# Designed miniproteins, single chains, continued (4), part 87

Each design is a single chain, and the fold is of that chain. pLDDT is the mean over its residues in the fold that is shown.

## One batch from the design tools (miniprotein)

Design m15016
Fold by ESMFold2-Fast:
Parts: sequence; C-alpha cells; structure tokens
Structure m15016 (fold): chain A 88 residues (1-88)
Amino acid sequence: SSADLQALVDKLEAKAAKLIKQIKDMIKNNAPKSEILLQLASLGAVIVGFVVLRKVAEKEGDTRLADRLQELIDEMVKVEAEADKYIK
C-alpha cells in the first residue's frame, strides 16, 4: 500500500541523508579517496533500492509517490556525480 511504501521511503530517506552528510564531511576533511569510494558504493545501493520502490509505486498507481521517489533518485545521483568529480 502507499502508506506502507511511504513509511519505508521515510526510513531510506533518513539513511540516504546520513550517507550524503558523511560523504560531504569526508570531502571537506580531505579523507582518503578509498574511504569516499566505499561510501559512494553504499549510496549506489540505496539508489538501486529507490529505483525498485519507484517502480512499485508506479505499478500501484501512486503517481505522487513515484514522482517523489524520482526526485530523491535525481538528488542522490547528483551527489554521486559531484563526489566522482572530486575523487577522479
């Protein structure tokens, strides 16, 4: 149901926010590229999770949730791209 999906999305959003903060803090503190790559791998796994949830929301006809999930995916992909430029 949309309510069950929203609860799961809220928990994954919190996890994504913590990973994004960690990545940004690591970049600010000049952490080793290997450590940043490990956090990026974790963020990538979360992105895959949101892609699956967006497809489920779309199948259930929850267009609002599907659109919200796409916004979150786009934000995470942007963070991933910015970090990749830093570590290249």
Scores: mean pLDDT 84

Design m15017
Fold by ESMFold2-Fast:
Structure m15017 (fold): chain A 75 residues (1-75)
Amino acid sequence: GMAAEKAKAVAMGAAAQALGKALYSGSSEEQTVVSSSGNATGVGRGDIQRATGTGTYDGVTATVTMTREEVLAMG
């Protein structure tokens, strides 16, 4: 449904943000990001090689794990 699709998009965005933060910081430590916009909440955790994002939209939650290559492919 629409809520599940939006939850997945939020999760992917959170993963990309966490990996991007790790790349920008130059840190080998895992980075965490939290974002909220309207009915959407995203939590991302990642390093320079991979990230996991959890997105929630209208009570529906999705979790994705993405590699650096997968995040870069998102654009």
Scores: mean pLDDT 79

Design m15018
Fold by ESMFold2-Fast:
Parts: structure tokens; C-alpha cells; sequence
Structure m15018 (fold): chain A 95 residues (1-95)
């Protein structure tokens, strides 16, 4: 039986892979992968503490703005920062 925290850790790993693939993809595929990453991180933040969830929300907003401006690299940076924040919380809760 996989705990919710183990499922969140796996989800964060999967989102990281999507962001990495987006950074080396054509614009249309990158936009699709980044949209999926934004949706998955939006779900992950529901399981975070209030302070971490607020920071993730701010990073997701910055990623969306960068994506809307066609700055795929900036969008990927913001999403990777959100993944790192969520991963650090999940790791502390697994200890």
C-alpha cells in the first residue's frame, strides 16, 4: 500500500521529467507539457502546508506568465523551483 506522501514524491518526480522534456521540445509540445506540469503541481499544492502552498502558487503564476510570453526556459525554471519546494516538504514529512 503506497502512502499519500510516497504518491506525492512519485508525482513530483514525474512532473520534473515533463518539465525537462518541455525544455528540449518544440514550442507546441513544450506548451502542452508545461500545461500538464502546471495542473499536476496545482494538485500537489493542496497537500502542502499553507506557507509552502502559497509560495508554489506564486511560482505557478510566474511560470504561467513566462509561458504566455513564450519564455519556455523561464517557465521551466519557475516550475522546477516549485517542484524543489514541494519535494523538500514531502521528504521532511517522510522522515
Amino acid sequence: HMSQLEQLRRRLSEVGVLVQIASVSDKDLADELLDRALQLLGNVKKHMDEKTAKKISELLAKAQKARDQGDINKAAEELMEAIELASKEVEKRLL
Scores: mean pLDDT 85

Design m15019
Fold by ESMFold2-Fast:
Structure m15019 (fold): chain A 81 residues (1-81)
Amino acid sequence: MEVVLLPVRDQAEELRKLLEELSKDPRVHVVVIDAQSTDGSTEVVEQARAQGLPVELVQVPDEEAARRLALERMERLERAR
């Protein structure tokens, strides 16, 4: 199973397209790291979950925190393999 870490801020349309593409592979688990988006990115994640995509939403205070959390989770996944 592949894990994809997506740091986002105010990128609802890009996120929607990416989640549609990733939904074609049932082995993909997506973690969306949201840096306080106000453009409906949270709603995009909810919609993807409603469609059966294994998506997790994590909220962080800013883009720097989103980038750091993505790196930390990527390192943990690499060490678990």
Scores: mean pLDDT 74

Design m15020
Fold by ESMFold2-Fast:
Structure m15020 (fold): chain A 112 residues (1-112)
Amino acid sequence: SLEEEWEKLGKKFVEALKNNDIEEAVEYLKKLYSLTVDNDELTEKILSNIKYIPEEFEKYHPLVILSGIIVEVAKKHNFKIEDELLRKILEALEVPEEYHDKALEMVKKSLE
């Protein structure tokens, strides 16, 4: 099922992060993103994890959805994502530096 595939990719994402395999982690994150945006119900579920969106981002902005995926996976696997690790993920995703602090704030506030 879609839910089973999403859960398997989420586990692989966390395992890659625990092994410091940032490139591998980002490949799983990209797959999670693709599965999420291809399904409206899953997109709304993932977005429900976000407690704060910076004014420059609209609700369905890629960084908002990616932040929601990261929050979902962190909660399900009891995995604490430190600021440095999140910045490495954003750099590997080639997210512009100007958005790094905003993405970090979305994830941190949503995990509170």
Scores: mean pLDDT 88

Design m15021
Fold by ESMFold2-Fast:
Structure m15021 (fold): chain A 71 residues (1-71)
Amino acid sequence: MEIEITVHGLYDGAGNELDPERKAALLKKMIKALVEEAKKEGWEIKKFTPDPSLSEEQKKELEEVFKKEKE
């Protein structure tokens, strides 16, 4: 099974959107967890599209983390 993941904002329990730095840190951890789980299930994650509110540097860092975890 091939999977694509797109993130449309991240919100706290009060409905406030997380700041871009917190989003980037959380997404980095989530990418690692999701790729590891997908490998265990035999699924392939083809693409990860981060929240558009992130900076270009943060988006690039997340893509590099995804590529590293995916190998």
Scores: mean pLDDT 75

Design m15022
Fold by ESMFold2-Fast:
Structure m15022 (fold): chain A 95 residues (1-95)
Amino acid sequence: SAEEQAQGAIDSAQQYIAEAQALIAEYRRKLATEDLSEAERARIQEAIAQLQEIIATFQRLLALIRDPSASDEELLAQTAEAQEAVVRFEEIKAA
C-alpha cells in the first residue's frame, strides 16, 4: 500500500542519513589524523561533498512525506531523486 511504501521510505531515508553521516565523520577523521597525499585528500573531500548532497536529498524526501500539503507528484519526483542517491551512496561505499 501507499502507507506501507511511505513508512519504508522514512525508515530507509533515516538509515541512509545516519550511515552517510558516519562515513563523513570517518573521512574527516582520516583528513585530520592520516598522512595523505593531496590527491587522496581531494578524493576524500569530494566524497564528503557528495555524501552531504545525498543527506540533503533524503532530508527533502522526509520533509515531503511529513508535509500534508505536499502533492503526490512532488513525492514521486523526490522519491526518484532518493533512488538515484541510493545508487550514488552504494558506489561511494564500494570505492
Scores: mean pLDDT 87

Design m15023
Fold by ESMFold2-Fast:
Structure m15023 (fold): chain A 119 residues (1-119)
Amino acid sequence: ERKKRLEELQARIEELLRAGAAPEEIARVTLEARMLSMQFSQEEIDRLLAMPEPERLAWLAEQGDFSALVNAAEDPEIARVVVATGSEKTRERVLRMAETLASYEDTEGIRRALEILRA
């Protein structure tokens, strides 16, 4: 069943990409597929999907999800939740990611995340 659901989500991602759907919708379906691949129970998935996005991504970053670490490094709202609720290790990892990204890109999101992580 998990394999079938992952295949359905992958097909949906491909359909959304082909249709030029909003990035937010593609990101949501991609997140569902990622949570299923991490072997989360349906109860855990439902709980995570019910959480506000910054809290959800901060929690995924704490679990070591690489995409969530990148998202926290680029988004000041997610960075704030990481500083407030995350472990010292996760805060350090997100800060290091933001510093690395800042060396390649100068975006307002990265600059604001760095200010929050360094405060």
Scores: mean pLDDT 78

Design m15024
Fold by ESMFold2-Fast:
Structure m15024 (fold): chain A 57 residues (1-57)
Amino acid sequence: SGRDLAKRLAMHDTGLSEEQLDRIEAARTEEELREIAEEAGISVKTARSIKDGLHSL
């Protein structure tokens, strides 16, 4: 599916695990998104961009 492909591409581009991408997609608050971004070593802006991309599929 397009969502599975988008996840694999994001993993390759960012080095994030599938679990981290699933947490980003499921995040309901800016606080959750910030915590995931900090743990993953990426910016909140990058995490938000990934979330928006996955949500549009």
Scores: mean pLDDT 78

Design m15025
Fold by ESMFold2-Fast:
Structure m15025 (fold): chain A 74 residues (1-74)
Amino acid sequence: SPADREGEARLAQYLGIADQVVAETRAGRLSREQAVSLLEGLRRDALADPVLSPEQKARFTAYVDGRIREIEAL
């Protein structure tokens, strides 16, 4: 459906921003603390986004948890 396509497109945008935060942290342009704070804010924004389905929100939450663990391991 159009709503499913819009939700997947919105999820792709959130995933891309999360990946950019990780990349900036690996490049030394963001501290680990700044990166975790940004990812937590992004998670909050995604969870409040009415375009995302509950399943898409759950997928993004799991993805952010993985990215935070990756940053903490740097």
Scores: mean pLDDT 90

Design m15026
Fold by ESMFold2-Fast:
Structure m15026 (fold): chain A 139 residues (1-139)
Amino acid sequence: DLSEDLPPIEQGAANNDELALLIARGIAVSLARQGRTEEALALLDEIIAKAKTDYAKAVAYNARGEVYFIAGDLDKAIEDYKKAIELDPEYAGAYNNLGEVYFAAGDLDKAIEYYRKALEIAPENKRAKENLEKAEKKK
């Protein structure tokens, strides 16, 4: 559920700034699901601009990618998920999210590649396992 979507450091060493990032991600994704995409993006743009660590930037870029994906902007979602992975190469959730966007775009080969990468980092990630099985059956 929760821990599978977070980078390892977030699960054990959250300070006030890291907790604020998790709360802001939750708010932004909730706003996007309500169709309030511009408000979600404005919040995440502010967080990205103020982020002090590569870890905090990775979480914020991943969240902004989720907002773009919910809004149907697949190209911007891909850019932001790739930026999250560049900042935190062990961010299994960002690899799974990138797989989901390629699956939605019809690129099953890339979807499978990124789901496998997510599972290489986090073998217990149930969402990535289910996504991989679905993509392999559709290919």
Scores: mean pLDDT 84

Design m15027
Fold by ESMFold2-Fast:
Structure m15027 (fold): chain A 89 residues (1-89)
Amino acid sequence: SVESLTKTVPLSELSSAVEEVLEKSPSPYISFESDIEFSSLPEGAIKTFKGFSVPKDLAQQAIEFLKQQPVEEVTVSFDGEDIYVAVNR
C-alpha cells in the first residue's frame, strides 16, 4: 500500500502522477508550490505564500494551466494526507 509518495516527472506525466494519489488523499485541496511567478491563477485557485491551492475536483484544470507556463518538470509528493505539486526549474 502506498500511503506516502514522492515522484519527479516531466510535466506531460503530471496528470498520471496526481491521479495515483488523488483518491487516496482525504484532503479537499491540492497545494501547488512554485518559485516562478504566474501572471494569473487557474480558475478556483487560492493564492498562497508558496504558490496556490485548488480544490481536488479542479486538479486537471490546474494541470492544464501549468502546461501554458514555462515548466518542464514537477515533483508530486503525498504524505498520506495532502498532495503537493512542486514546480521545478
Scores: mean pLDDT 80

Design m15028
Fold by ESMFold2-Fast:
Structure m15028 (fold): chain A 96 residues (1-96)
Amino acid sequence: RAVEALNKGLEAYRQGRYQEALRHYQEAIRLADKEGDDRTRALAHLHLGELYHTMNTGFEEEAIKHYQEAADLFRKLGDELNAKLAEIAIEEVKKS
């Protein structure tokens, strides 16, 4: 269920439907938390950070918050590559 919500969010994001993507990513986080699926929760936070960054001015703190949650979860999972990608994304938000 969490993976399904994440995939719906990704599809909405690709189509520029950012409000739908936001709702689906938030649902993916809630479902992943209930299911104990740390990987899907990390991915949902990463993509939600990307969404807030794409929406631009006024969402910088939200983008950083979700990228930080993603980095922490990926680090917990031993996924150094995705943790570093989330950390780089935080740096890019701070430059915007």
Scores: mean pLDDT 85

Design m15029
Fold by ESMFold2-Fast:
Structure m15029 (fold): chain A 88 residues (1-88)
Amino acid sequence: MELEKKIADLKEAIAVLEKELEKNPDNKLAKYLLAQGYYELGLAYEEMGKLEEAKEALEKALKLLEEVLGKDHPLVKETRARLEELLK
């Protein structure tokens, strides 16, 4: 329903941002937005109980967030904590 539509919309946004990064790999804003897209995708998959898909999305978000914001940023710490929950 609404959640499945949210996932579909997020996947479309992610695809657009990935193409933008192919064009300009050093675009930090595009990396941040892509990270946020993967983070939201991970949360949506968690809500559906799709834990493996959630883990993959959060892993991608974490890598991008660490690159853009640094490992000490609150969003990076939150993303890592959510991944640790899913890995249990």
Scores: mean pLDDT 83

Design m15030
Fold by ESMFold2-Fast:
Structure m15030 (fold): chain A 75 residues (1-75)
Amino acid sequence: SAAEINRELGQEFARQVEQIWADEKDPQTQLEKNEALAAEYQARLDKEVPEGASVLVFTVNPEYPRQIVGEGVTK
């Protein structure tokens, strides 16, 4: 289901953001890696979630790079 795809990819994205935060000491490089990762996972959601279903949109907050902002929108 779309809900399962959103949950699985959202959890995978969250783990990778946490790993980038743990491994990367430079805030600018961390932000750039998080933005690239968000774009990658958004492309995967756009491919895998059916049209008309709720899809997560990932946003990177440069002031809080450890925090993931995900909002459900209708595709």
Scores: mean pLDDT 74

Design m15031
Fold by ESMFold2-Fast:
Formats: structure tokens, C-alpha cells, sequence
Structure m15031 (fold): chain A 69 residues (1-69)
């Protein structure tokens, strides 16, 4: 369900924010992924989180900015 996706995404977002607390590029990408999630764009938010999780911070930020332009 959408509620289950939101809960799972929220947990993943919180974990990545904690893991990369001192990485400003990661934090900005995660903030923008949160906005995508608020817009119901869960698949796009998950793509940004996937890039952050594997350490592709610049790619994550670039994707998030392009999606929200």
C-alpha cells in the first residue's frame, strides 16, 4: 500500500540521514528525496536513496535536482 511504501521510505531516509550526517551533498539529496516522497513520487525518491546508499552522492543530488526542476 502507499502507507507501507511511505513508512519504508521514511525509515530508509532516516537511516541514511544518520549514516551521512556529516556529508552535506548527501543531506541535500536526502532532503530533496523527502520532497519527492511528499509529492507521492515514491519510485523517484527510491532512485535517489539508492544512489545515496551506494555512495554516489553527486549523482543522487543531480538526479534529485533534475526531478524537482
Amino acid sequence: SQADQLVALGRRLAALRARYADNPVAQEALDLAGILAEQGRFAEAERVLDLVERGDFEAALRLAKELLR
Scores: mean pLDDT 88

Design m15032
Fold by ESMFold2-Fast:
Structure m15032 (fold): chain A 60 residues (1-60)
Amino acid sequence: EEVERRISEAEAELQKRIDDLNTKAKEGAKKDPNVAKGYEGLRKIEEKRLQAEIDKLKAE
């Protein structure tokens, strides 16, 4: 139950981070497509990092 709360908080944080990165990717793409590609990579890294943290919490 406590783990569930931490997971929910982590998921909410990820959602805010993804929204920010998507906004920056759209604005950057207007000037340079490589900027959008970079932000897509960062989004995937953040998703993977948070999933790893969730997995660790579940293992405990």
Scores: mean pLDDT 74

Design m15033
Fold by ESMFold2-Fast:
Structure m15033 (fold): chain A 84 residues (1-84)
Amino acid sequence: MEAEKKAEEAVKLAEPGIKAAILQAVRDGDLSPEQVPEAEKRAYEAAYKAALEKSKDMSVNASAAFATRAAIEEIRRFADEVKA
């Protein structure tokens, strides 16, 4: 319960960074607009998993940093998969 609540708060803090990364990937041509919903789903899932794991030992702010990083890495991986 406590860890899940911290993870949710961390993902909310990561949200602006996640949205900005997806918009930038579309602008750069790495993602098509049609792929945005899938990219968002995967990014938020990756962010939540990272936040939940870090919430055991870390503050919400620290967990948010890891959530943002995990989401950006997942967006890049998805873009690479779509290009292949």
Scores: mean pLDDT 83

Design m15034
Fold by ESMFold2-Fast:
Structure m15034 (fold): chain A 88 residues (1-88)
Amino acid sequence: GEAEQLYKEALKLLTSPLVLSEEELEQLEQLLKELAELDKDKAQILLDQLSHFLEVTQKVRSHLSEEEQLSLEKLEELQKYLLELLNE
């Protein structure tokens, strides 16, 4: 369904590159907002996966480029935003 497609697209963005462009980050934010409205349980699964990804990448932060660190920071902002959306 629509929620499953949004989930797959968001997951692909989260797992594919370490560096997301500003446009890709905006696309991810929009996909996650739409998914949260359609299927909060699937949005929670993606949030859990994003949280795990961020935890793992933080351990190798010193090996990341400046662009990769900036992308990581934006993903952390998206994580906080999703947490707020899913709590109410």
Scores: mean pLDDT 74

Design m15035
Fold by ESMFold2-Fast:
Structure m15035 (fold): chain A 80 residues (1-80)
Amino acid sequence: SFVEQLLATVESLRAYLRAHPDADREELVQILTLLAEVAESRGLTDVAEKFRQAREAVERGDIDTALALLDEVIAMLKEL
């Protein structure tokens, strides 16, 4: 399902970000922007909002907050 594919993508992104805290900020912002747009297009408005918050955290260099927000997205997707 779309939700299962999105969940796998977010889990992979979270694992990558945790392993690579110095990852390219611009690339992470682009990925999170795309994920927010895709979630919004599927009616997952609350999930999309969490991706936008994670993007803003990455833009500030606040990787710990971005990781926590991705954990929240994973929890939300598991309830769907």
Scores: mean pLDDT 88

Design m15036
Fold by ESMFold2-Fast:
Formats: sequence, structure tokens, C-alpha cells
Structure m15036 (fold): chain A 71 residues (1-71)
Amino acid sequence: SRARELAREAEELIADPEADPERVAELAEEAARLEGLSEEEVRAAGEHARRLHEKAREDPEAVKAAYEAAR
């Protein structure tokens, strides 16, 4: 599915400190739209992705640990 593909691409960019944070947000937002989420939820998804990307740039180990704990 395209939504899943975009979500995976966003996850990969979140882990990349050189990735454009705007592109990360756009991919997360488009994935959320394709899943039929509301505009408010789409904006929340984009903001969440930007926040994770910023944290990954500052502390990639903490972001990976959080992902591992959520699994």
C-alpha cells in the first residue's frame, strides 16, 4: 500500500540526520491522509515526525531505545 510505503520512507528519513525535516513531515502527512485521518490528525502526524527527526539528530540512541521499548 502507498500509505505504508510513505510511512516507511518517513521512518528512514527520521533516522537520517541529514534528511530535510520538511520532507519528513510531508511524507508522514501524506501517509496519514491516505489512511483517511482528519486534517488535525494529519498535522499532528507531521509535527510528531519532525519532533522525532530532531531527537534522532540530537540523540539517535534514545530514539532507537524508545522504538525498541514500544515494540
Scores: mean pLDDT 75

Design m15037
Fold by ESMFold2-Fast:
Structure m15037 (fold): chain A 76 residues (1-76)
Amino acid sequence: MTRRIRELARRAGAYDDVGPYLDLGEQYDSRRDYLTAAQNYGGAALILDRRYGDREGADLARRLSDQLRERARQLS
């Protein structure tokens, strides 16, 4: 999922703003800090939606954020 978000961000010219959020999201997800990972993907989604108008990228990043928030909730 992050690979597709990165492709869309590059096409939108958003990668410099969004890339750091995706990198942090992947790092925290790999550490099983799902809530912090979700927050970073949520930040990426807001930038893609509000600053760049990339609906597809924003929807994918938001879906990933929501999935990780739900995973964090189930493990609590």
Scores: mean pLDDT 86

Design m15038
Fold by ESMFold2-Fast:
Structure m15038 (fold): chain A 73 residues (1-73)
Amino acid sequence: MEELDIRMKVSEMTREDGEALRQRALELGYTHLELIGEKSGEVARYRVTPEGLTPLTRFKEDDDVRVRFLKEE
């Protein structure tokens, strides 16, 4: 597991930001990433693939997020 201290709002996250996180995860061999809401405690989870990020769960509210990279199984 790797946790990046990347502080940004969900509403301010661009496609380019998402692609940068996806590429980093792929290069390091991670299978998933999570955006963890600082205020809400909500977790938005994505599967990392060579084709893109597949959303598994999403935030209900806008929040400042931390990024966590996970390797599952």
Scores: mean pLDDT 71

Design m15039
Fold by ESMFold2-Fast:
Formats: C-alpha cells, sequence, structure tokens
Structure m15039 (fold): chain A 95 residues (1-95)
C-alpha cells in the first residue's frame, strides 16, 4: 500500500502542474479532465485505509485514462505531460 499511496501523491502533483499549463493555453477541456482526475485521486487518498490495493490501482488507471484521452490530439500537451510524469517518477524512485 505505501508505494500506491506515494504514487497517488505523485500523480496529484503531476496533474496539478499539468492543469496550470492547460489553463495557460486556454484548454478548458483538458483543465476539466484534470480537475475531475485530481478530485478522484484526492478522494481515494483520503479513504486509502478503506480501499484495497486493486481498487486504488483501478482509480489510478481511470484517472490517467481520462487525462490521456483529453490530451490525445495535442502533441504539445502530450510532450509536457510526459516531462512532468518523468520528473514525478524520478522523485518516487529516489524515495
Amino acid sequence: MELLKKRIEASIEAFKKMKEWAEEQGREDVKKALTEAIKKLEDAYKNIDQLSEEEVRRILAEAYKKVLEAIKDDPELQKKFNEIELETMRKLLEE
């Protein structure tokens, strides 16, 4: 569970950074998808002790699917998301 908890924390941070970028670019559709994904992850994090690891993995997968679908037609946003993801994964691997 500890690694999944850290993964949720990292994902929330990455999505918040991505949301700021989407807002600067006027991408309201992407901002909305990120807002909904962040809320789902924050709700899961608050209830982490009542969720199974499998349920947490499903919530993470659903949140990522929503974000990826929202940016699928924008190569600039895809590149930025990949950069943010690599940085958050790097920090997760350090600890």
Scores: mean pLDDT 81

Design m15040
Fold by ESMFold2-Fast:
Structure m15040 (fold): chain A 100 residues (1-100)
Amino acid sequence: MSVLEQALALIDQMAADLRAAKTYEEALAILQSFNAQFNELFAQLSPEEQLELLRYAIRVYEEIRAWAEATIKDPAELAAITTLLGSAIAEHRERLAELE
């Protein structure tokens, strides 16, 4: 498996883990673990592969946010999760803008 393939698979696993998370604390821990592993793989990629990976990650985060908005019924939990996901999207968009 290439480094890019490993990074893409990591994003898919993060998405699955976030959908399975029962608490904000679980979601935060998943994102912290993901960010550590993602940054290790990201540093090994070419600029073109980094662009591809960031675009994919942003898309997946937006899909998870849409899922959360459709699925989470508690307003406080929804606000906490969407704020967390919004921060992740903003950070990835900033990184993408630096590479474009």
Scores: mean pLDDT 84

Design m15041
Fold by ESMFold2-Fast:
Structure m15041 (fold): chain A 100 residues (1-100)
Amino acid sequence: MSKREKMFKEAEKFLEEVLEIVKELAPHLEEEVRKIIDETLEQLRKNPNASKEEILSLLKRTVNQILGLVEKNESPEVAKKIAERLAEAFKKFEEKLEEI
């Protein structure tokens, strides 16, 4: 597998983990979050030569978009819990990307 394919696969895994966090903590937002994730995956597919920095920047924007949706539709307590879990997942993703 090329470095590019490895980076794309790690991005897919991260986005799957993001969706699972939302399904667990805010299941009524699953469809809206899935749409955001699908749009992000399409952007990654259209930019096959994206650098690590560009991939990280794109996924950080996706996380912030999802957090905005959660803040608007959920209690502050649930939103904080989702934000903390998404931050942990993103940190692990950054560490995985550095290994490639």
Scores: mean pLDDT 86

Design m15042
Fold by ESMFold2-Fast:
Structure m15042 (fold): chain A 97 residues (1-97)
Amino acid sequence: MEEEKKKEEVKKELEELFKKRTEIQETLDEKEARIESLKILIKIAELVLNNKELTDTKEYLLALKDPAEEALKNSDLYSKEEIELLKEFLKLAKEIE
């Protein structure tokens, strides 16, 4: 029962993070939306590292690894803040793998 309660709390936190990401895309310009979305993805990655049973979320994050690496190869198209957040996300994604 305690283990099930912790899983429910983590799922609620994930739902809140995905909701915030959707709200950000509706209210911010494209550059600011990308920065805030990356910050949320980093928080989701940290949750997966601490809760290894989140296999579906892990697979979702790992699917973003290749696009993130491609973005870093085209770093001239992105701001310094976006590049640093992409590097942080990739570091966490490699730890999850």
Scores: mean pLDDT 76

Design m15043
Fold by ESMFold2-Fast:
Structure m15043 (fold): chain A 68 residues (1-68)
Amino acid sequence: SMADQLKQLKLELTKLKVRLIGLQTEIDLAKKQGLPQSKIDALQAEKEKVQKEVKKVEEQVKKLEKEL
């Protein structure tokens, strides 16, 4: 059902948001420890990918909520 799809998307969104918090913590620790800029850039790129996925899932949630 659309309600079940919405529930699954909201769970996915929660998991993605938790991953963003984890990535920000890793970036902050990498900067504090003076890790190479290449390592920090790689973490930032991963964060940007996850942020794009969050926006995509949020749009899917909004569309389904309008149909319910």
Scores: mean pLDDT 87

Design m15044
Fold by ESMFold2-Fast:
Structure m15044 (fold): chain A 88 residues (1-88)
Amino acid sequence: SEKEKELVKIQMRVIAASSSVLLAERHYKKYGYVSEEMLKDVEEGKRLLEDARKTARKINAPKDVLDKIDKELKYVEEKLKEFKKVHE
């Protein structure tokens, strides 16, 4: 169904955002800072999550999907604030 295709796209955006945070965390642990490129990737991940939230609301996605997006968005926002403090 079209709704199921949109739900898959939403899940892909969540995974992309999570992956950007994971890569930035690994870089920080190894080098003690987050690169400009990785910081921009996390910021793009946040944008993808905000777009996913808008799409999820438009298609009347299940509450658990919306809750997952909101939790991931809060997590990415918190990590982005941390990474900006250790950005070189």
Scores: mean pLDDT 85

Design m15045
Fold by ESMFold2-Fast:
Structure m15045 (fold): chain A 95 residues (1-95)
Amino acid sequence: KHPYVEQLISMLDDEYEEASKKATPEEQKKLKELVEKSKKAIENLDIEAAVEAFREFALKIFEIESKTNDLDREAFEKQLEGQLELLKQALEAAK
C-alpha cells in the first residue's frame, strides 16, 4: 500500500480512539460507523466517498467536543476544508 494511505488510516484510528473517550455509547457507535466508512473509501481510493465520510467524521467529533467546550465553528470549518483538499491530493497521488 502507498505510505500515505497507511498513514491516513492510522490517523483515523487514533482520532476515533480519542473521540470515543469523550463520547456516549450512541456517539461511539456513530463514530465507529463513520471511521469504518472513511477507511474503506481511503483503501479503495474512492476520493468522493472518502471526502464525504471524513467530513461527516470530523463534524461528529466537533459536535461531541462542542458539548464541553466553546469551540470556534468557523475556524473548524476552514481547517476542515483545508484537510479535505489535502486528503484529495494524497489519494490522487496514491493511484
Scores: mean pLDDT 80

Design m15046
Fold by ESMFold2-Fast:
Parts: C-alpha cells; structure tokens; sequence
Structure m15046 (fold): chain A 110 residues (1-110)
C-alpha cells in the first residue's frame, strides 16, 4: 500500500508538471496547435499510467486499462469538437482530475 501510494504520488506530480507546461504552450498557440499539444499530453498520460499499472495486481491493472481506454476516447472526441483554446485547457484539467481519481482508487485497492 505505502509503496503503491508513493508511486501514484510520483506519477501525479509528473502529470501535474506536464499539464502546467502544456497549458502554458496552449495559451501561446493556435487552436490547431493546441489540439496537437492535447493529443501529445494524452499520449504521455497513457505511457505513465501504463507503466504504473504494470506494477499493480492483474485485476487492478485491468480496471486502470479500461478507464484509460474510456478517457482516451473522450479526449479524442472532445479535441475533434473543440473550437477554442479555452475548451482544450478545460479538457486538460478534466483529464488531470480523472487521472487523480483513478490513481486514488488504485492505491485504495492495493
């Protein structure tokens, strides 16, 4: 439990720093560039969560992978529909919130 919690906190800190840097880049970009930054951010979320999930029991890993698939689908749909940088920034905050909740759940289950 304590080791899983420490790894989850490390993942969350890395994602929060990445989100802050990505948000700054989005504010300086066009809407088209912001969509590409959003896709890159989601790819980095996927890689970090997959690395984290690989260290967890199989049933917890399966749930994390399913939730990640759902999040990726939502992000792709919302990025395609986005008309402003503000919408993309709000999506980034939503992704970070969903990841925080998922990491908290995974720690509680291990």
Amino acid sequence: AAEVAARAEAVLRRLEELARRTAAEIRASSVAEAKELGRRFMEEVRELLREFAATLPADVQETVELQLDHLERLVEERLAAARSREEILALLEGVLGAVRDLLRWAVAET
Scores: mean pLDDT 88

Design m15047
Fold by ESMFold2-Fast:
Structure m15047 (fold): chain A 80 residues (1-80)
Amino acid sequence: MEEELYEAIKNKDFKKVMEIIGKLSGRKVPLFDMSNPAYAGSFIRSLKELGLEKAAEPLLETHPSEAVKRQVRAALEEVE
């Protein structure tokens, strides 16, 4: 499951990513809209709650939006 989530992020398949996170947490995850950085922060916090924050690494590498990447980095830095 964790490896499956990592591959989904790497392939930019955010529909599958949201499905996996929703299933694991038992709740709806906000839409991870590539154009909306606010949802990226909530998504990363959900990953951290599940211990899956490393799955965000491919997103930081390949995501076209600097605003989304900034929110992802900020949410990850909350641990550090």
Scores: mean pLDDT 62

Design m15048
Fold by ESMFold2-Fast:
Structure m15048 (fold): chain A 119 residues (1-119)
Amino acid sequence: SLNDINYVKDLKKKTFEEVKDFLLPLVREQAELLGISKKKEVTLEDIKEVLYRTLYNLKPLFLIPDSLIEKVKNAENEEQLKEALRDVLEWITGRPVSDEEVEAFLEEVRKILEELIKK
């Protein structure tokens, strides 16, 4: 509908900070649902799985292409994950995202997952 188009368009025009503030609570919720709190340590695979699930759930809202979500899932190291995440964040914001911004976002994701681990 026209209202749905305007809603998605407004979200895509948000600043990086607004998108980050929107995504991080959803990352926390998804991490809890995936049982991250039962783990002894946070691995790259855990970060990837949480991000993949969060983005997959947001796919209809932001019209995220499958190829961008697949890049996150298939990242073999932290550098590839940063590149894949940067592409997704640029899609959602409609603006260039700096290396510092993507690194800060990944660090906040890692901190959320580490905080959930009860050890």
Scores: mean pLDDT 80

